Designed miniproteins, single chains. Designs and how they scored, part 65

Each design is a single chain, and the fold is of that chain. pLDDT is the mean over its residues in the fold that is shown.

## One batch from the design tools (miniprotein)

Design m2395
Fold by ESMFold2-Fast:
Structure m2395 (fold): chain A 89 residues (1-89)
Amino acid sequence: PSIETTLSQTLAKFLELSSGYSIEEIKQIAESVITLPSPMQQKYLEIVDFIIENPSASTEEILEKANELGIHPLQLLSFLKDLTAALQK
């Protein structure tokens, strides 16, 4: 399976779990997961905003947004897996 398939499955699970939280709570949890410097942290928070505000966005559209922000697909997948795990607790 491609990274796109794994990312699509991770995004579906993230959206399911995020339905129990406000966007502000999701961002606070995301900030706790991000261990990167403030400029890069802000870019990851922009991806979270984009995903939550555009739940019908395709995996391709999300990857395009990540690329604009300088986030590699593997880094995005790792981040979303960590965020999804945090939302389950």
Scores: mean pLDDT 81

Design m2396
Fold by ESMFold2-Fast:
Structure m2396 (fold): chain A 61 residues (1-61)
Amino acid sequence: MSAEELVERAERLIAHTRELLATETDPVVRLVVQHELARLEEALRLAREGRVEEALELLES
């Protein structure tokens, strides 16, 4: 998988996760979603740096 494909995948997951967070009212679920968002944002950063293996590992965890 290319770095560009991982960036696109991470950006799509981040967008979807932000939409879920915007509509979610349960505080426990919101906390879990916020943790997932942080992980996805880190994966996007790694993918943008060309660190494809670390980004993929983080996305698949």
Scores: mean pLDDT 81

Design m2398
Fold by ESMFold2-Fast:
Structure m2398 (fold): chain A 88 residues (1-88)
Amino acid sequence: MRMLEVMTQSEASEKYGTNDFNYAPKLVLVGPSADIEEVEELARKYNGVVVPTSRPGWYLVIAPEEKVEELAKELLERGFDVVLVVQD
């Protein structure tokens, strides 16, 4: 099984050079390899929204806290570059 990468908001901000991770206590960072239409469809399934970051091609997916980890795992299973970002 592929392992979901998990980072704190501080770790993600240092690695990706942006402070866009403070929108929710848990959120998903999706890289530019992802098909944005598929990301948006999955976000809707989980009652979530897709938000662009200040970094071109990178997107945040914000969903209810109880659903966000399952959403991240489904995105990872589709072969997308995915990180679960959690509050420090």
Scores: mean pLDDT 77

Design m2399
Fold by ESMFold2-Fast:
Structure m2399 (fold): chain A 83 residues (1-83)
Amino acid sequence: MFTLEEIAEKLAEALGADSYEVIEPNRIRITKGDLEVVVEFDLKTGFVNLVDVRENGQPASQQVVEEVAEKVRKLTEELKKKT
């Protein structure tokens, strides 16, 4: 299974992030310019859930949330294929 750190690295790469931070026990914060994304990793199921998306410290627009959610979904599918 992938570690939380490996998932954070892969998610940061997929989003083209400037930085990422692992928030124990199971959350990852990703920053790209004015965009901040928080995801939660379900340790039991291996799923990545989108918790929060902010742009300039405000809740991001629906369009930005959907774009981030799609990238997270695609990464989750890729992680399932690599046992």
Scores: mean pLDDT 75

Design m2400
Fold by ESMFold2-Fast:
Structure m2400 (fold): chain A 77 residues (1-77)
Amino acid sequence: LKAGELYEKLGDYSKAGKAYEEAGKIYEKLGNYDEAIEAYEKAASSYEKAGDKEKALDASVKAGIVALKAALDKVLP
C-alpha cells in the first residue's frame, strides 16, 4: 500500500494501481481479506484515474470476490 500511495502523490496512477493490485494479492494470500479488499479498491480507483477502465474493472471484481470470501468466513462459526 505505501508504494501505491507514493505513486499517487507523484501522479503516476498506472504504477499506483499496479502497486495496490500486488499488495491486494499478498494480503489475499495471507488471509487478510479486509486489507486485500482495500488494496484492490485503491487499485481500481487508481486505474480509473489512469484511464485504464479494463484494469479498473478487473481490480473491482477481485475486491468483490475477496469480500464474498470474507463474508463467508464470518458467517461460518
Scores: mean pLDDT 80

Design m2401
Fold by ESMFold2-Fast:
Structure m2401 (fold): chain A 79 residues (1-79)
Amino acid sequence: AEWEFLESRTVTVDGVEAKVYLLQNTATGERWVAVTAEVDGIPLTAVEKVAPGESVEDAIKRALDKLSEKIAETRARLA
């Protein structure tokens, strides 16, 4: 497999339970953060690459910020 799973966490974003996945490309060593949540049965995903010199925590924060935007947009559509 080109991508390996390094770790997962569960966090709460704007009252929604989200899963955080840290992935690494086995050929390049490139790391990515994928975050997923569900709002009223609608699956939402955001993905961020861990930049050179960036902490994993900073990349997770950027991914969760994107997920928060998607949660707000989805809630607005359903209202």
Scores: mean pLDDT 82

Design m2402
Fold by ESMFold2-Fast:
Parts: sequence; structure tokens; C-alpha cells
Structure m2402 (fold): chain A 58 residues (1-58)
Amino acid sequence: MELSKEEEELIKKFAEVYEKDTGVPKELVIKAAKEVLEKEGIEKSLEQIKGLLKQRGV
């Protein structure tokens, strides 16, 4: 899937904030984000990523 540089930056910033708040490694958050984007498509990605992380209890 193709992401713009700006969208990649937003995902990284989201992951950094999430790591800071929850302690989940940002690399894991970014990986989960990319999996969601590959499967669901970019439009729903942020909502799906939040849901996936909550499912993991974080």
C-alpha cells in the first residue's frame, strides 16, 4: 500500500505519543498501523489502529 510521507509522519507521531502514554514500543505500534492499512485501507486506518491497540489491552 502507498502512503504519502506526510501520512507516514502522522503514524510515527501517533506511535510516539502512544508509546509515551502506554509503554507499548513505538515499533510495535507502527507495525500494527501498517498491518491495518494493508488490510483495511488508509481511510479507516487511524480508527482501526486505535481499536487494534485497545484489543491488546493498551
Scores: mean pLDDT 66

Design m2403
Fold by ESMFold2-Fast:
Structure m2403 (fold): chain A 101 residues (1-101)
Amino acid sequence: SSAEQLVQRVEALGEEAIAAVEAGDYAAATRTVRELGRLLEQSRSLPRDVLLRIVDIALETVLKLLSLLQENRGPLTPEQQALIAELEKVQQLILNILKEL
């Protein structure tokens, strides 16, 4: 179904973002997190059960990425700061969606 395809796409974007951070490609991770946020916003009109699956995947992705960034010691690069800003936007979007449920 189109809903299942969307869930699979969100999972794939999460895995891609994590792989990008592990490779030190924060610019690629930032672009992927932005796309994740766009799909999450588009998912607001989906049935509650599908929306919650997508929110759960997005939240897990954000938490894993923040954990990886916290392993870095010392001052954050501009690219790492940009990624954190996009992660904060996705966290706020998740919170707003959950408040509407």
Scores: mean pLDDT 88

Design m2404
Fold by ESMFold2-Fast:
Structure m2404 (fold): chain A 68 residues (1-68)
Amino acid sequence: SLEELVEETKRRLEENEDDPEKREAIVREFRRRLLEMLDAGEISEEEYVEAMRRLGEAVREIERRRAE
């Protein structure tokens, strides 16, 4: 499900806190998957926006920790 994909992606980002190249690959894969689902009509625009917001929040928290 979309919810499971978001939570699994957030967990993968946390597991790769010290590997920025891997995190970039994870984010690109997530965006590609979401856009494919949106284009196929499997999710709504609202679901896409919310999923991207949640992922962006997770990325910002990791980057904040790295900047400190």
Scores: mean pLDDT 83

Design m2405
Fold by ESMFold2-Fast:
Structure m2405 (fold): chain A 68 residues (1-68)
Amino acid sequence: ASLDEGLAVLRRAQAELDSLAEHYRKMAEEAEKNGDTELAEKFRKLAEHYEAGRQAVADLIAQLEAER
């Protein structure tokens, strides 16, 4: 497999992690509006977790792009 194929897979993973982070941020806002502070906090933590994963993948993509 080529580096280009690997980068394509990582970019797709980055997009999926970004979508998950956004989804859970919206779920946290909805839970907060409904007065469910505990659920809102759990969704915020999930969003932070997926954002951290997205950043790690972004950093890896940048490293691999620099090694071209």
Scores: mean pLDDT 84

Design m2406
Fold by ESMFold2-Fast:
Structure m2406 (fold): chain A 99 residues (1-99)
Amino acid sequence: MAEERLAADPTDVLAHIRLGMEALEKGDYDRAIEHFERALAIDPENTDAHILLGEAYEKKGDFEKAISYYEKALENARKRGDTIGEIHAERLLEKVKAK
């Protein structure tokens, strides 16, 4: 399939998620947030993008926004029947609320 063409496309959700994760690893949290927000602009119910936005805000010290995004990830995972995403979002909520 035309996957290489999609990877070069600014509307490619997975490309934005990958670039955002690279920015997180480098400690560029603002750039990571921009990429994950782009992913959500394309796919508003993307559970991974909500989780990754939560992680970016948590690393930035914004625990209120981190909790908000993890709660949105949990809601979206439940709506989609994504059991793995639901468990992941619940664990992240438990960890951030314990701070």
Scores: mean pLDDT 79

Design m2407
Fold by ESMFold2-Fast:
Parts: structure tokens; sequence; C-alpha cells
Structure m2407 (fold): chain A 117 residues (1-117)
């Protein structure tokens, strides 16, 4: 029924939003750890978090169109991954390890979000 299809769409949208919110929280936790080790990385970490938060908002507005939402998740992931790679290059080896772990976790959560679409 149309009501069942609408409930399924709402459930998928909620699941995607939850996965992306978890990814934002995880990225913030990793960023805070990296900044404790290398405070010079704070501006780049804050930029990465801002770009990610903006991308998540854009994905949420596209959730009615699964193909468009998936494309926006991939675009956001590409931009965030590039910033995390830049942060890993700019920091100490210890901070670089944290940003590489953040990248792996964010990529995994983004892939799980796409699988829900």
Amino acid sequence: SAAAEERERQARAAGVSEKLAEAVRKLREYAEKAIEIDPSLKPLAEETLAVFARGVREVVTALADPEKAAAKIREMLKEVSALLDEAAKAGTPEAAKIFNEAKEEIEKLAEQAIELL
C-alpha cells in the first residue's frame, strides 16, 4: 500500500540520518584526539567537520531520491577524505594515524548509509 511504502521510505531516511550523525560524532571524537596531540591541526580539523556537517545536511534534503542521496554521500565522502588525507600529511605521525583511522571509520559508516538507500 502507499502508506506502507511511505513508512518504508521514512524508516530508510531515519536510518541514513542516524548513520551520518554517528559518522559526524566519530569524526569529532577523532579530531579532538588529534588536536590534543597536535594543536596546529585545529583549523584543518574544524574545516573538515564543517564540510562534513554541510554535506550531511545536503544528503538529508535529498533523502526522498535514493540515487541523488547516494550521489551526495559519495561526493561528501570524496571531499572529507581529501581533507583527512591533507590533515594526516600536515600533522605528526601520531596525529596522522588518528586521521587515517577516522577516514576508515567515516568511509565504513558512509557505505552503510548508502546500503540503507
Scores: mean pLDDT 87

Design m2408
Fold by ESMFold2-Fast:
Structure m2408 (fold): chain A 61 residues (1-61)
Amino acid sequence: MPSEEEILEQLKKLAEEMLAAGVPAEVVRHSLTQLIRKEVEDPELAERLIAEVEAYIAELA
């Protein structure tokens, strides 16, 4: 059962892989935000994960 930290690390890795593949940062952010909201049942956890992923993508871009 993945922890919040494990989920976040997987999302960060996916963001890095998408950016490395040439996907625009805005598309990566939007795609991962949609994925998190659909797959993460807890809305509070979803919003925390979205914020962390958006910050990480901004740091990489």
Scores: mean pLDDT 81

Design m2409
Fold by ESMFold2-Fast:
Structure m2409 (fold): chain A 81 residues (1-81)
Amino acid sequence: PLLTAIKAATAVKNGDVETAVRYAEKLLDEGYPGLAARIYEKAIEVDPENAEAWEVLARAYEKMGQFDKAEEYRKKAEEIR
């Protein structure tokens, strides 16, 4: 889990948003929504027009019980589409 998060963060740092998102999705599926959210947030900083990244960030916050932030990020995904 931690190694996957480090690999995802390194991918974002190198501009490889697609690889970062794949590792973050793995973290989310494995029950680490907080780590996944941090990686998706970095991916959005690199590519803010990636509606799918906003949507999966919303799902991560929803899994953390942060429903207000989940709704905010879901609305951003809709605005980009």
Scores: mean pLDDT 77

Design m2410
Fold by ESMFold2-Fast:
Formats: C-alpha cells, structure tokens, sequence
Structure m2410 (fold): chain A 95 residues (1-95)
C-alpha cells in the first residue's frame, strides 16, 4: 500500500517537473484515493491542487486544497493546514 502510494506520488512529481500537469493530477489523485485521511493522501491532494492551478483550473484547485486542509486539520498538522489554506486563497484570488 505505502510503496504504491509513494510510486504514484513520485510519478506525479516527475510529471509536474516536466510541465505535464494533467498527468501529475492523475497520479496524485490515485495516490490520495489509495491513502485516504493520511498525511501522504493530504500531500497528494495539495499537489493535485497545485497541478490544477498550473492548468488554470482554479475552482478544481480550490476543491483539492480544501480537501487537503481538512485532512491536515483532522491530523493536527498545523503546518500542512496553513500551507493548504494559503494555496487555496491564492487560487481564490485568480477567480
């Protein structure tokens, strides 16, 4: 389970680095689905949001950032929560 999640996150990061944002979203979304309500899943949702932001899909990016923030808050990860909320606000400013 964790090895598969990490593989998908790595594929997403590679796609993002190469400017393949749609491919990045696909890999991060799969990682989040395999690791629901975990820190790894929340990071994957946040990175899917960043990839959607790069595609100009601001409403979808906001949704993913919001999901990530809720998971970080539930886990007591204040740093992750604050970062996800900041990214959400940046996407909202583009609307």
Amino acid sequence: KEKEVNELINKGEEAYREGKYEEAVENYKKAAELAPDTRAGALALENAGKSLYKLGKYEEAIKYYDQAAKIFKKLGDKVGYKKAEKNKKKAEEEL
Scores: mean pLDDT 88

Design m2412
Fold by ESMFold2-Fast:
Structure m2412 (fold): chain A 65 residues (1-65)
Amino acid sequence: MEDELLKSLEEAAKEGDVSAQVAAGILYKKKEKYKEALEFFEKALELDPNNAVAKKNLQEVKEKL
């Protein structure tokens, strides 16, 4: 299924937008796509290791896998 918002966030995430990576991860998490959510939070932390939102969500998603 195509999600226009998620598509836009994925595009921005590829360009290195940490906020877009975090937002995409949260959307995948809401869809219970924990593997995909994990990937986006990991990408966000590669660019911004101090991103508290990404760290918290990454831990939560890991507990679901």
Scores: mean pLDDT 79

Design m2413
Fold by ESMFold2-Fast:
Structure m2413 (fold): chain A 93 residues (1-93)
Amino acid sequence: MEKSIEEIVENMTSEDPLEREIGRALVLMYIGIGNVLAKNGKYEEAAETYELAGEAARRAGDDELAAEAYRKAAEAYEKAGKLEEAARLRALA
């Protein structure tokens, strides 16, 4: 997972507009996977997936996309009973 996030960050920070678009699409794909996991009650896995998407977006400078992903991660951690992790992510959003 870490290596995939690093590649996404490289794409999103590329000077090539097409590579930036691909990187952003990959972050949105991770958010989509998190949504599917959450819908199936896998809240902790969903939260971890959203957090990875948020970290990639944050490192790439897309603050709005990062805030959305961190907010979703916090909500999923709250549903998983991990309130300290949720509070940390809400502070990042």
Scores: mean pLDDT 82

Design m2414
Fold by ESMFold2-Fast:
Structure m2414 (fold): chain A 55 residues (1-55)
Amino acid sequence: EFDEYVEKILEYIKERHEKLGLDPEAVVKRLRTAYEKFKDNPEVQELVKKRYEEL
């Protein structure tokens, strides 16, 4: 489910940037890479879950 939470968070960020007339591609790519790199870190897992629940 971590990967599903990450994708939903990134989708939300992308939509927000697009609505503001900003290009989301670079920020979404960097955030996806960072989350994937630290996916086995328990603190990152809890942070991602909280962010998803707050959407």
Scores: mean pLDDT 79

Design m2415
Fold by ESMFold2-Fast:
Structure m2415 (fold): chain A 72 residues (1-72)
Amino acid sequence: STEEAHELAEEVGVLAVLGGDEETLEIAKRLSKFETFSEEAIELLRKAKELLQQGKWEEARELVKKALEAAK
């Protein structure tokens, strides 16, 4: 859902600020401007959140990049 996608983007943005990851923050800001998301983009954001919970910041960043590319 769009609500879940926005919540995931907000969480990613907060974590980017804490980690000093400017690239992830910019992606989160762009994702927050979308009104709709593809199922692929939402799935990628869910997987990124799981990786962040595991402390795998670099792998999560790559999935967030893919989510932006898949979002429309």
Scores: mean pLDDT 77

Design m2416
Fold by ESMFold2-Fast:
Parts: structure tokens; sequence; C-alpha cells
Structure m2416 (fold): chain A 62 residues (1-62)
């Protein structure tokens, strides 16, 4: 799940990243929280991509 998520991010594949993030929440909730925290930190530093912002919004809706 985590590896699939990171690979989707590297490819900038939003749909694959969303699917992997949802699976990560179900299979490894601690890793899910860590990834959401990293997305929030990138947004706070002004380094968030549009993909990062969409993923953060999606994660908060789960």
Amino acid sequence: ALVDFLNALARKDLEAAKAALKRLKEEDPEAFKEMVERLKKREQLGKASELDKELLKYAESL
C-alpha cells in the first residue's frame, strides 16, 4: 500500500494515489496519518503541488 502510494506520487497519477491512500488507511492507519501529516507540512511550507492539495482534501474526506 505505502509503496503503491509513493509510486503513484512519483508518476503524478492522482487516481492511483487516491486508491492507494484509501487502502493505506484501511491496512496501515499509522502510515496513513504520517502521509497526511507530510502533505499538511508541504502545504504549510508553500511547497504543495496541485496533486498534494487534492490528495490532502481527499484524505480529509475519508
Scores: mean pLDDT 80

Design m2417
Fold by ESMFold2-Fast:
Structure m2417 (fold): chain A 65 residues (1-65)
Amino acid sequence: SLRVELAEAMALILGSATGSIVDVETEGDTLKVTIRVETPEDVEMKKLIEKTAKNLGVKIEIKEA
């Protein structure tokens, strides 16, 4: 179910957090992630989040802090 998929995506994203992730929340069918994008590591984290969401079939919106 979509709820299980969102929970799994959230768990994977939070489990891999390196300090670049500021907030994670769900809105309807979309996972909303707020990240800090100031270093090359932050850019790689953004790419990892996008790839993970795509692999799980989860709709995602990324906001930069």
Scores: mean pLDDT 71

Design m2418
Fold by ESMFold2-Fast:
Structure m2418 (fold): chain A 78 residues (1-78)
Amino acid sequence: MEESEKLVEQGNRLYEQGKYEEAGKLYIEAGDLYMQAKDYGKAAESYTNAFIAYYKAGQDEEAEKALLKAVEAERKSS
């Protein structure tokens, strides 16, 4: 299993457990790895999941940062 895909799966499990802050951290790591691989579509998806996770955790600043990363990745995929 690719490391980025493994991080997404781990993040999904944490999210299902209500561990939103921990899930957000793993989604950011996955997004960063996808950016390095130039898989901008998957990077945007991972950063969007991080945004949702941080928002549910009440971490507005972290959520805003994740959203900006998602937008940047989406623009590069265009």
Scores: mean pLDDT 88

Design m2419
Fold by ESMFold2-Fast:
Structure m2419 (fold): chain A 85 residues (1-85)
Amino acid sequence: SDEQIDKLGYGAGYAMRAASLASEEAKKKAMEYLEKAQDAAEKGDLEKAAEYIIEAARIAYEGAKNEQGKEDARLAIKYAREAKK
């Protein structure tokens, strides 16, 4: 649905921001999962895309260098979980 696609977009956007604010190692791993999320979304597997966004955000949260990165990761997880509903 359009709503599910919008929520995935918000989730991916926040996950990318969280990754950019994380340690270099966490950023690299999070970006690998975001690439998998993009591939899954292009194949129409929106549930799999949401799962990859959640994993990317979790990695970015663990490697967060500041509170903004943690907040962006939490928002990414929130929107990706909503996209699965």
Scores: mean pLDDT 90

Design m2420
Fold by ESMFold2-Fast:
Structure m2420 (fold): chain A 60 residues (1-60)
Amino acid sequence: MSEEELEAAIKKVEELVRAGKFDEADKYIIRLYLDGKITEEEFKKLAEAYRKAKAAVEAA
């Protein structure tokens, strides 16, 4: 995945999480990984973005 595509994927995950769509965000990340569209490192970055956004929503 290009750096621009990864940045767009991170924003999509953050938007889904902020909308309360935690399951959709989680499935989106897992689907990208299982389809071979992202590397293990990119998966970790998306998972970190998910956790950070979820923590922010739960703290609000």
Scores: mean pLDDT 82

Design m2421
Fold by ESMFold2-Fast:
Parts: C-alpha cells; sequence; structure tokens
Structure m2421 (fold): chain A 50 residues (1-50)
C-alpha cells in the first residue's frame, strides 16, 4: 500500500509526464526519489517514465 508521501510523488510524476517531462530527472540530488518511483511502479503497476 502506498503511504501519503508515495501518493503525492505518484501524482507529481503523472503531472510531469502529462507535461512532457521526466519524473526521473537526474537534476535532483535526492536518490530516495528514484527508489520511491521504482517502488510505486512495482506496487501500482503504472509506468512512471517519459
Amino acid sequence: MLNERQKKLLEEAKKEIAQGGDPRNPEFPDGGRLGMLNEIEVKTGERLVK
């Protein structure tokens, strides 16, 4: 089950993809973000890539 932080990241990632962006943008120094995106994909079955 997704926690509140994961749900927010999922919604942000969907918005980024809808705008033609990449939610896995390497500009962010937080390595935890990539880990959370991978976990969300596994748990939800959604693809969070450009």
Scores: mean pLDDT 69

Design m2422
Fold by ESMFold2-Fast:
Structure m2422 (fold): chain A 60 residues (1-60)
Amino acid sequence: SKGTIFTTTFDFSTSNPNFLDLSKGEKVTVLEVVNDQVLKVKSLTTGKEGLISKIYLKSI
C-alpha cells in the first residue's frame, strides 16, 4: 500500500528509464500502486523514483 516501506530482496537493473535500478537490501517507500504487479516507489538510499515489480520487494 502507499507509504509502506519495503526492502529489496535482489539486485535489479533495467534499461527501461521508467523502472528503478535497486541494490539488494535497499529500502524503498511506496508512492503509488500502479497495478497488482508494479509499484511506483522512491529509494530512501538514492532519492530516485521509478517503477518496480512487487516480486523484488519484502515488507519491513
Scores: mean pLDDT 74

Design m2423
Fold by ESMFold2-Fast:
Structure m2423 (fold): chain A 82 residues (1-82)
Amino acid sequence: VDKEKLLEVIGLILRVIGLIEELERLFPDDPEAAAAIKRAEELLKKAWEAVKEGKYEEAIELAKEAVDLLEATLAKLRAEAA
C-alpha cells in the first residue's frame, strides 16, 4: 500500500466533507450549492472505488477535482452575497 498517497486521499476527503458542511451551513437552499455538493459526492464515490483498486493517483485526482469544485462554488456564492 502506498501509505503517503493513501494519507493524501484521506486528507482530501476530509477537506471535501468540511467544504460540503460549510456550503450547507451558509447556503442551505441554494440550487448551485446543492448541485456542487451532489457532483462532489459522485467524485468521492469514484475516488473510493479507485482506492479499492489500488489506483491512488486516480483517487487523488478525483478528490482534488471535488475540492476545486466546492472551493470555486463557495467563493462564487460568497462574492454574489457580498
Scores: mean pLDDT 85

Design m2424
Fold by ESMFold2-Fast:
Structure m2424 (fold): chain A 92 residues (1-92)
Amino acid sequence: SAEIEKVKERVERTLEWAEEVIKEVEEGKMTVEEAIGAILRLIGEILDLELIKKKAEEKGDKELAEVAEEGIERLEEKRKELLEAMKKYAVK
C-alpha cells in the first residue's frame, strides 16, 4: 500500500502543478518556451508511470498497475489541455 500511496500522491501533485501552469498560460503569464518545458515535464512523469505500470504487471501487482494506468490517463488529459492552452494563448 505504501507504493500505491506514493504513486497517488505524486500524480495528484503533478496534476495540481499542471492546472496552475494552464492558468498561468491562459492569463498570458508564461512564455511559449516555459509552456514547452512544462509539456516535457508532463511527458517525463507519464513515462515514469508507464515504467511503474510495466514493473507492476511483471510482478502481478494488478492494483498498482491500475493506479499507474489511471495516473497516465489523467496526466495525458492535462498534457492535451496544456498544449491547447499554449496554442490559443501563447501565440497572441
Scores: mean pLDDT 88

Design m2425
Fold by ESMFold2-Fast:
Structure m2425 (fold): chain A 66 residues (1-66)
Amino acid sequence: GPSEEELRRIEEELRRRLRELGFSEEEIAEILRAIRERDGDRVRALIAEVARRRGLEVAELAPAAP
């Protein structure tokens, strides 16, 4: 099975990419926790929820502009 070191390496790479995509530290922590617990359904749900929330947040922020 994958070693603890391999899992941490994957987590670090994923964390970096998610942060670059604009995910918050809280959102990243939830996704990484779900991955660590090997809950694929939870990982999918969290990513989908964050994507929807950010879509709505961007739409709400756009009119405020300056």
Scores: mean pLDDT 65

Design m2426
Fold by ESMFold2-Fast:
Structure m2426 (fold): chain A 59 residues (1-59)
Amino acid sequence: SMEETIRRATTVMANHLRAQGRDEDAERVRRAGEESIKEGLSLDEALRRMVRAAGGPLS
């Protein structure tokens, strides 16, 4: 489902940020993913919000 896909993407992004020591960014990404699911957003919009919450593209 879309909700499962967004939740999975959120988990992967947050774990990547934690591995880089970016714990606050990881928490912002997790929150953005949860909010996107609550609002019924598309995957594309959810990803845009998560990237913004992370402070920009993951590198």
Scores: mean pLDDT 81

Design m2427
Fold by ESMFold2-Fast:
Formats: C-alpha cells, structure tokens, sequence
Structure m2427 (fold): chain A 71 residues (1-71)
C-alpha cells in the first residue's frame, strides 16, 4: 500500500469504528435512531476535515459520549 492508500484505509476503519459503536449504543437502547443519525452525520463532517484517523476516532467517540449525556 502507498502512504495515500494507507491513509484512506485508516480513515475508513476510523469511521467504521464510530459507526459500530453508535450501532451498539442503539442496540442496547442508550441512543435513539435519530440521535445515532446525528452522531454519524457529525462524524462524517469531521472525517471530511481531517486526515488524522486517530483524531477522527477521538472526536467521534466524544460525539457519542455527548449524545449519551443528553439522553
């Protein structure tokens, strides 16, 4: 893999981790489907703004934590 291909793969994995966590929170009843959609939308916006996969995961997890605090 080139460095560019590796970065794209890392970003895809980061978004998948956020989506998996959101799905798990919905499955156990801690988040509604509407709250899940909002979190995923925000995570996708973050992914568009950064090339750092670690930052994408960190911010995505923070969004989930914030949504849980509001619930």
Amino acid sequence: LSEEEKKELEKEIALSLVRMRVGAEVAVGLLSEEEAEEVIKKAEEIAAETEDSKEMVRKGMELIDEALEKA
Scores: mean pLDDT 79

Design m2428
Fold by ESMFold2-Fast:
Structure m2428 (fold): chain A 97 residues (1-97)
Amino acid sequence: SPREIAERILASAPLLTLEVGVTSAKVSLPLKDRPGLTVTYSVNGGPATPMTYDAGTGSYTATISGLKPATEYSLHVEARLGDTILYNETVPFTTLA
């Protein structure tokens, strides 16, 4: 059921999905859009970039481009609602060769 799926998603950490390519990565965070919600990502401690809400998937998404092949990166994703942190995780990933 949708409730059982939601409970399984909430019980798992991280909620983040990462699709890794040779020179790119697509990041997805399943989180419902609401007023005051800010979702950002950064790579290797670089500048925070806004993620875009995709109503078709119910997720915040971003495509990271210009990466080097077979290279390790650190991805940081933060979701805030006003002063409340809803998500704050750093995950390593390696691009394909």
Scores: mean pLDDT 78

Design m2429
Fold by ESMFold2-Fast:
Structure m2429 (fold): chain A 61 residues (1-61)
Amino acid sequence: MAAEEERWRRAVELARETLAAGAAAGLDPESQRRMAVNRLHSVLGLDEAAAEEAVARAVAE
């Protein structure tokens, strides 16, 4: 199994969890997305572009 695929799957899972937490807290969609990007950077060390891509995938699924 490719390490890149496993890391990507974790990023999408974390993004989805963070978006759901933001929604439950009453944050607007823009704030939810910002929170998810920041969390992916802090927890998984993703750069901004990779974090945004993971969030986009989480929203599309």
Scores: mean pLDDT 78

Design m2430
Fold by ESMFold2-Fast:
Structure m2430 (fold): chain A 97 residues (1-97)
Amino acid sequence: MIEEKIKKLEEEVKKNPSAEVYLNLGRHYLLAGEYEKAIEWYKKAIELDPNNAQAYVNLAEAYLKMGKKEEAIRWAKKALEIDPNNMGAKYLIEKAK
């Protein structure tokens, strides 16, 4: 269950904080429909690793699910600045139009 995975990831964050663990935790909140919490963890991942294109893609997806199309496009474009071939970022920009 998503909540059980979130608890395990929160314990992992306390022991070994990493951009990957923050992204995974944010992803589980996204799947649970907790978009604001997902955004908070994705922003923490970016603070720890500002060149992680996947964190920006995940942020854009969360904003798009909230109906915030302008924010979704903004974050997806940042992902493309880091990784110009990022298909997830390109997809989110098209979907947000």
Scores: mean pLDDT 83

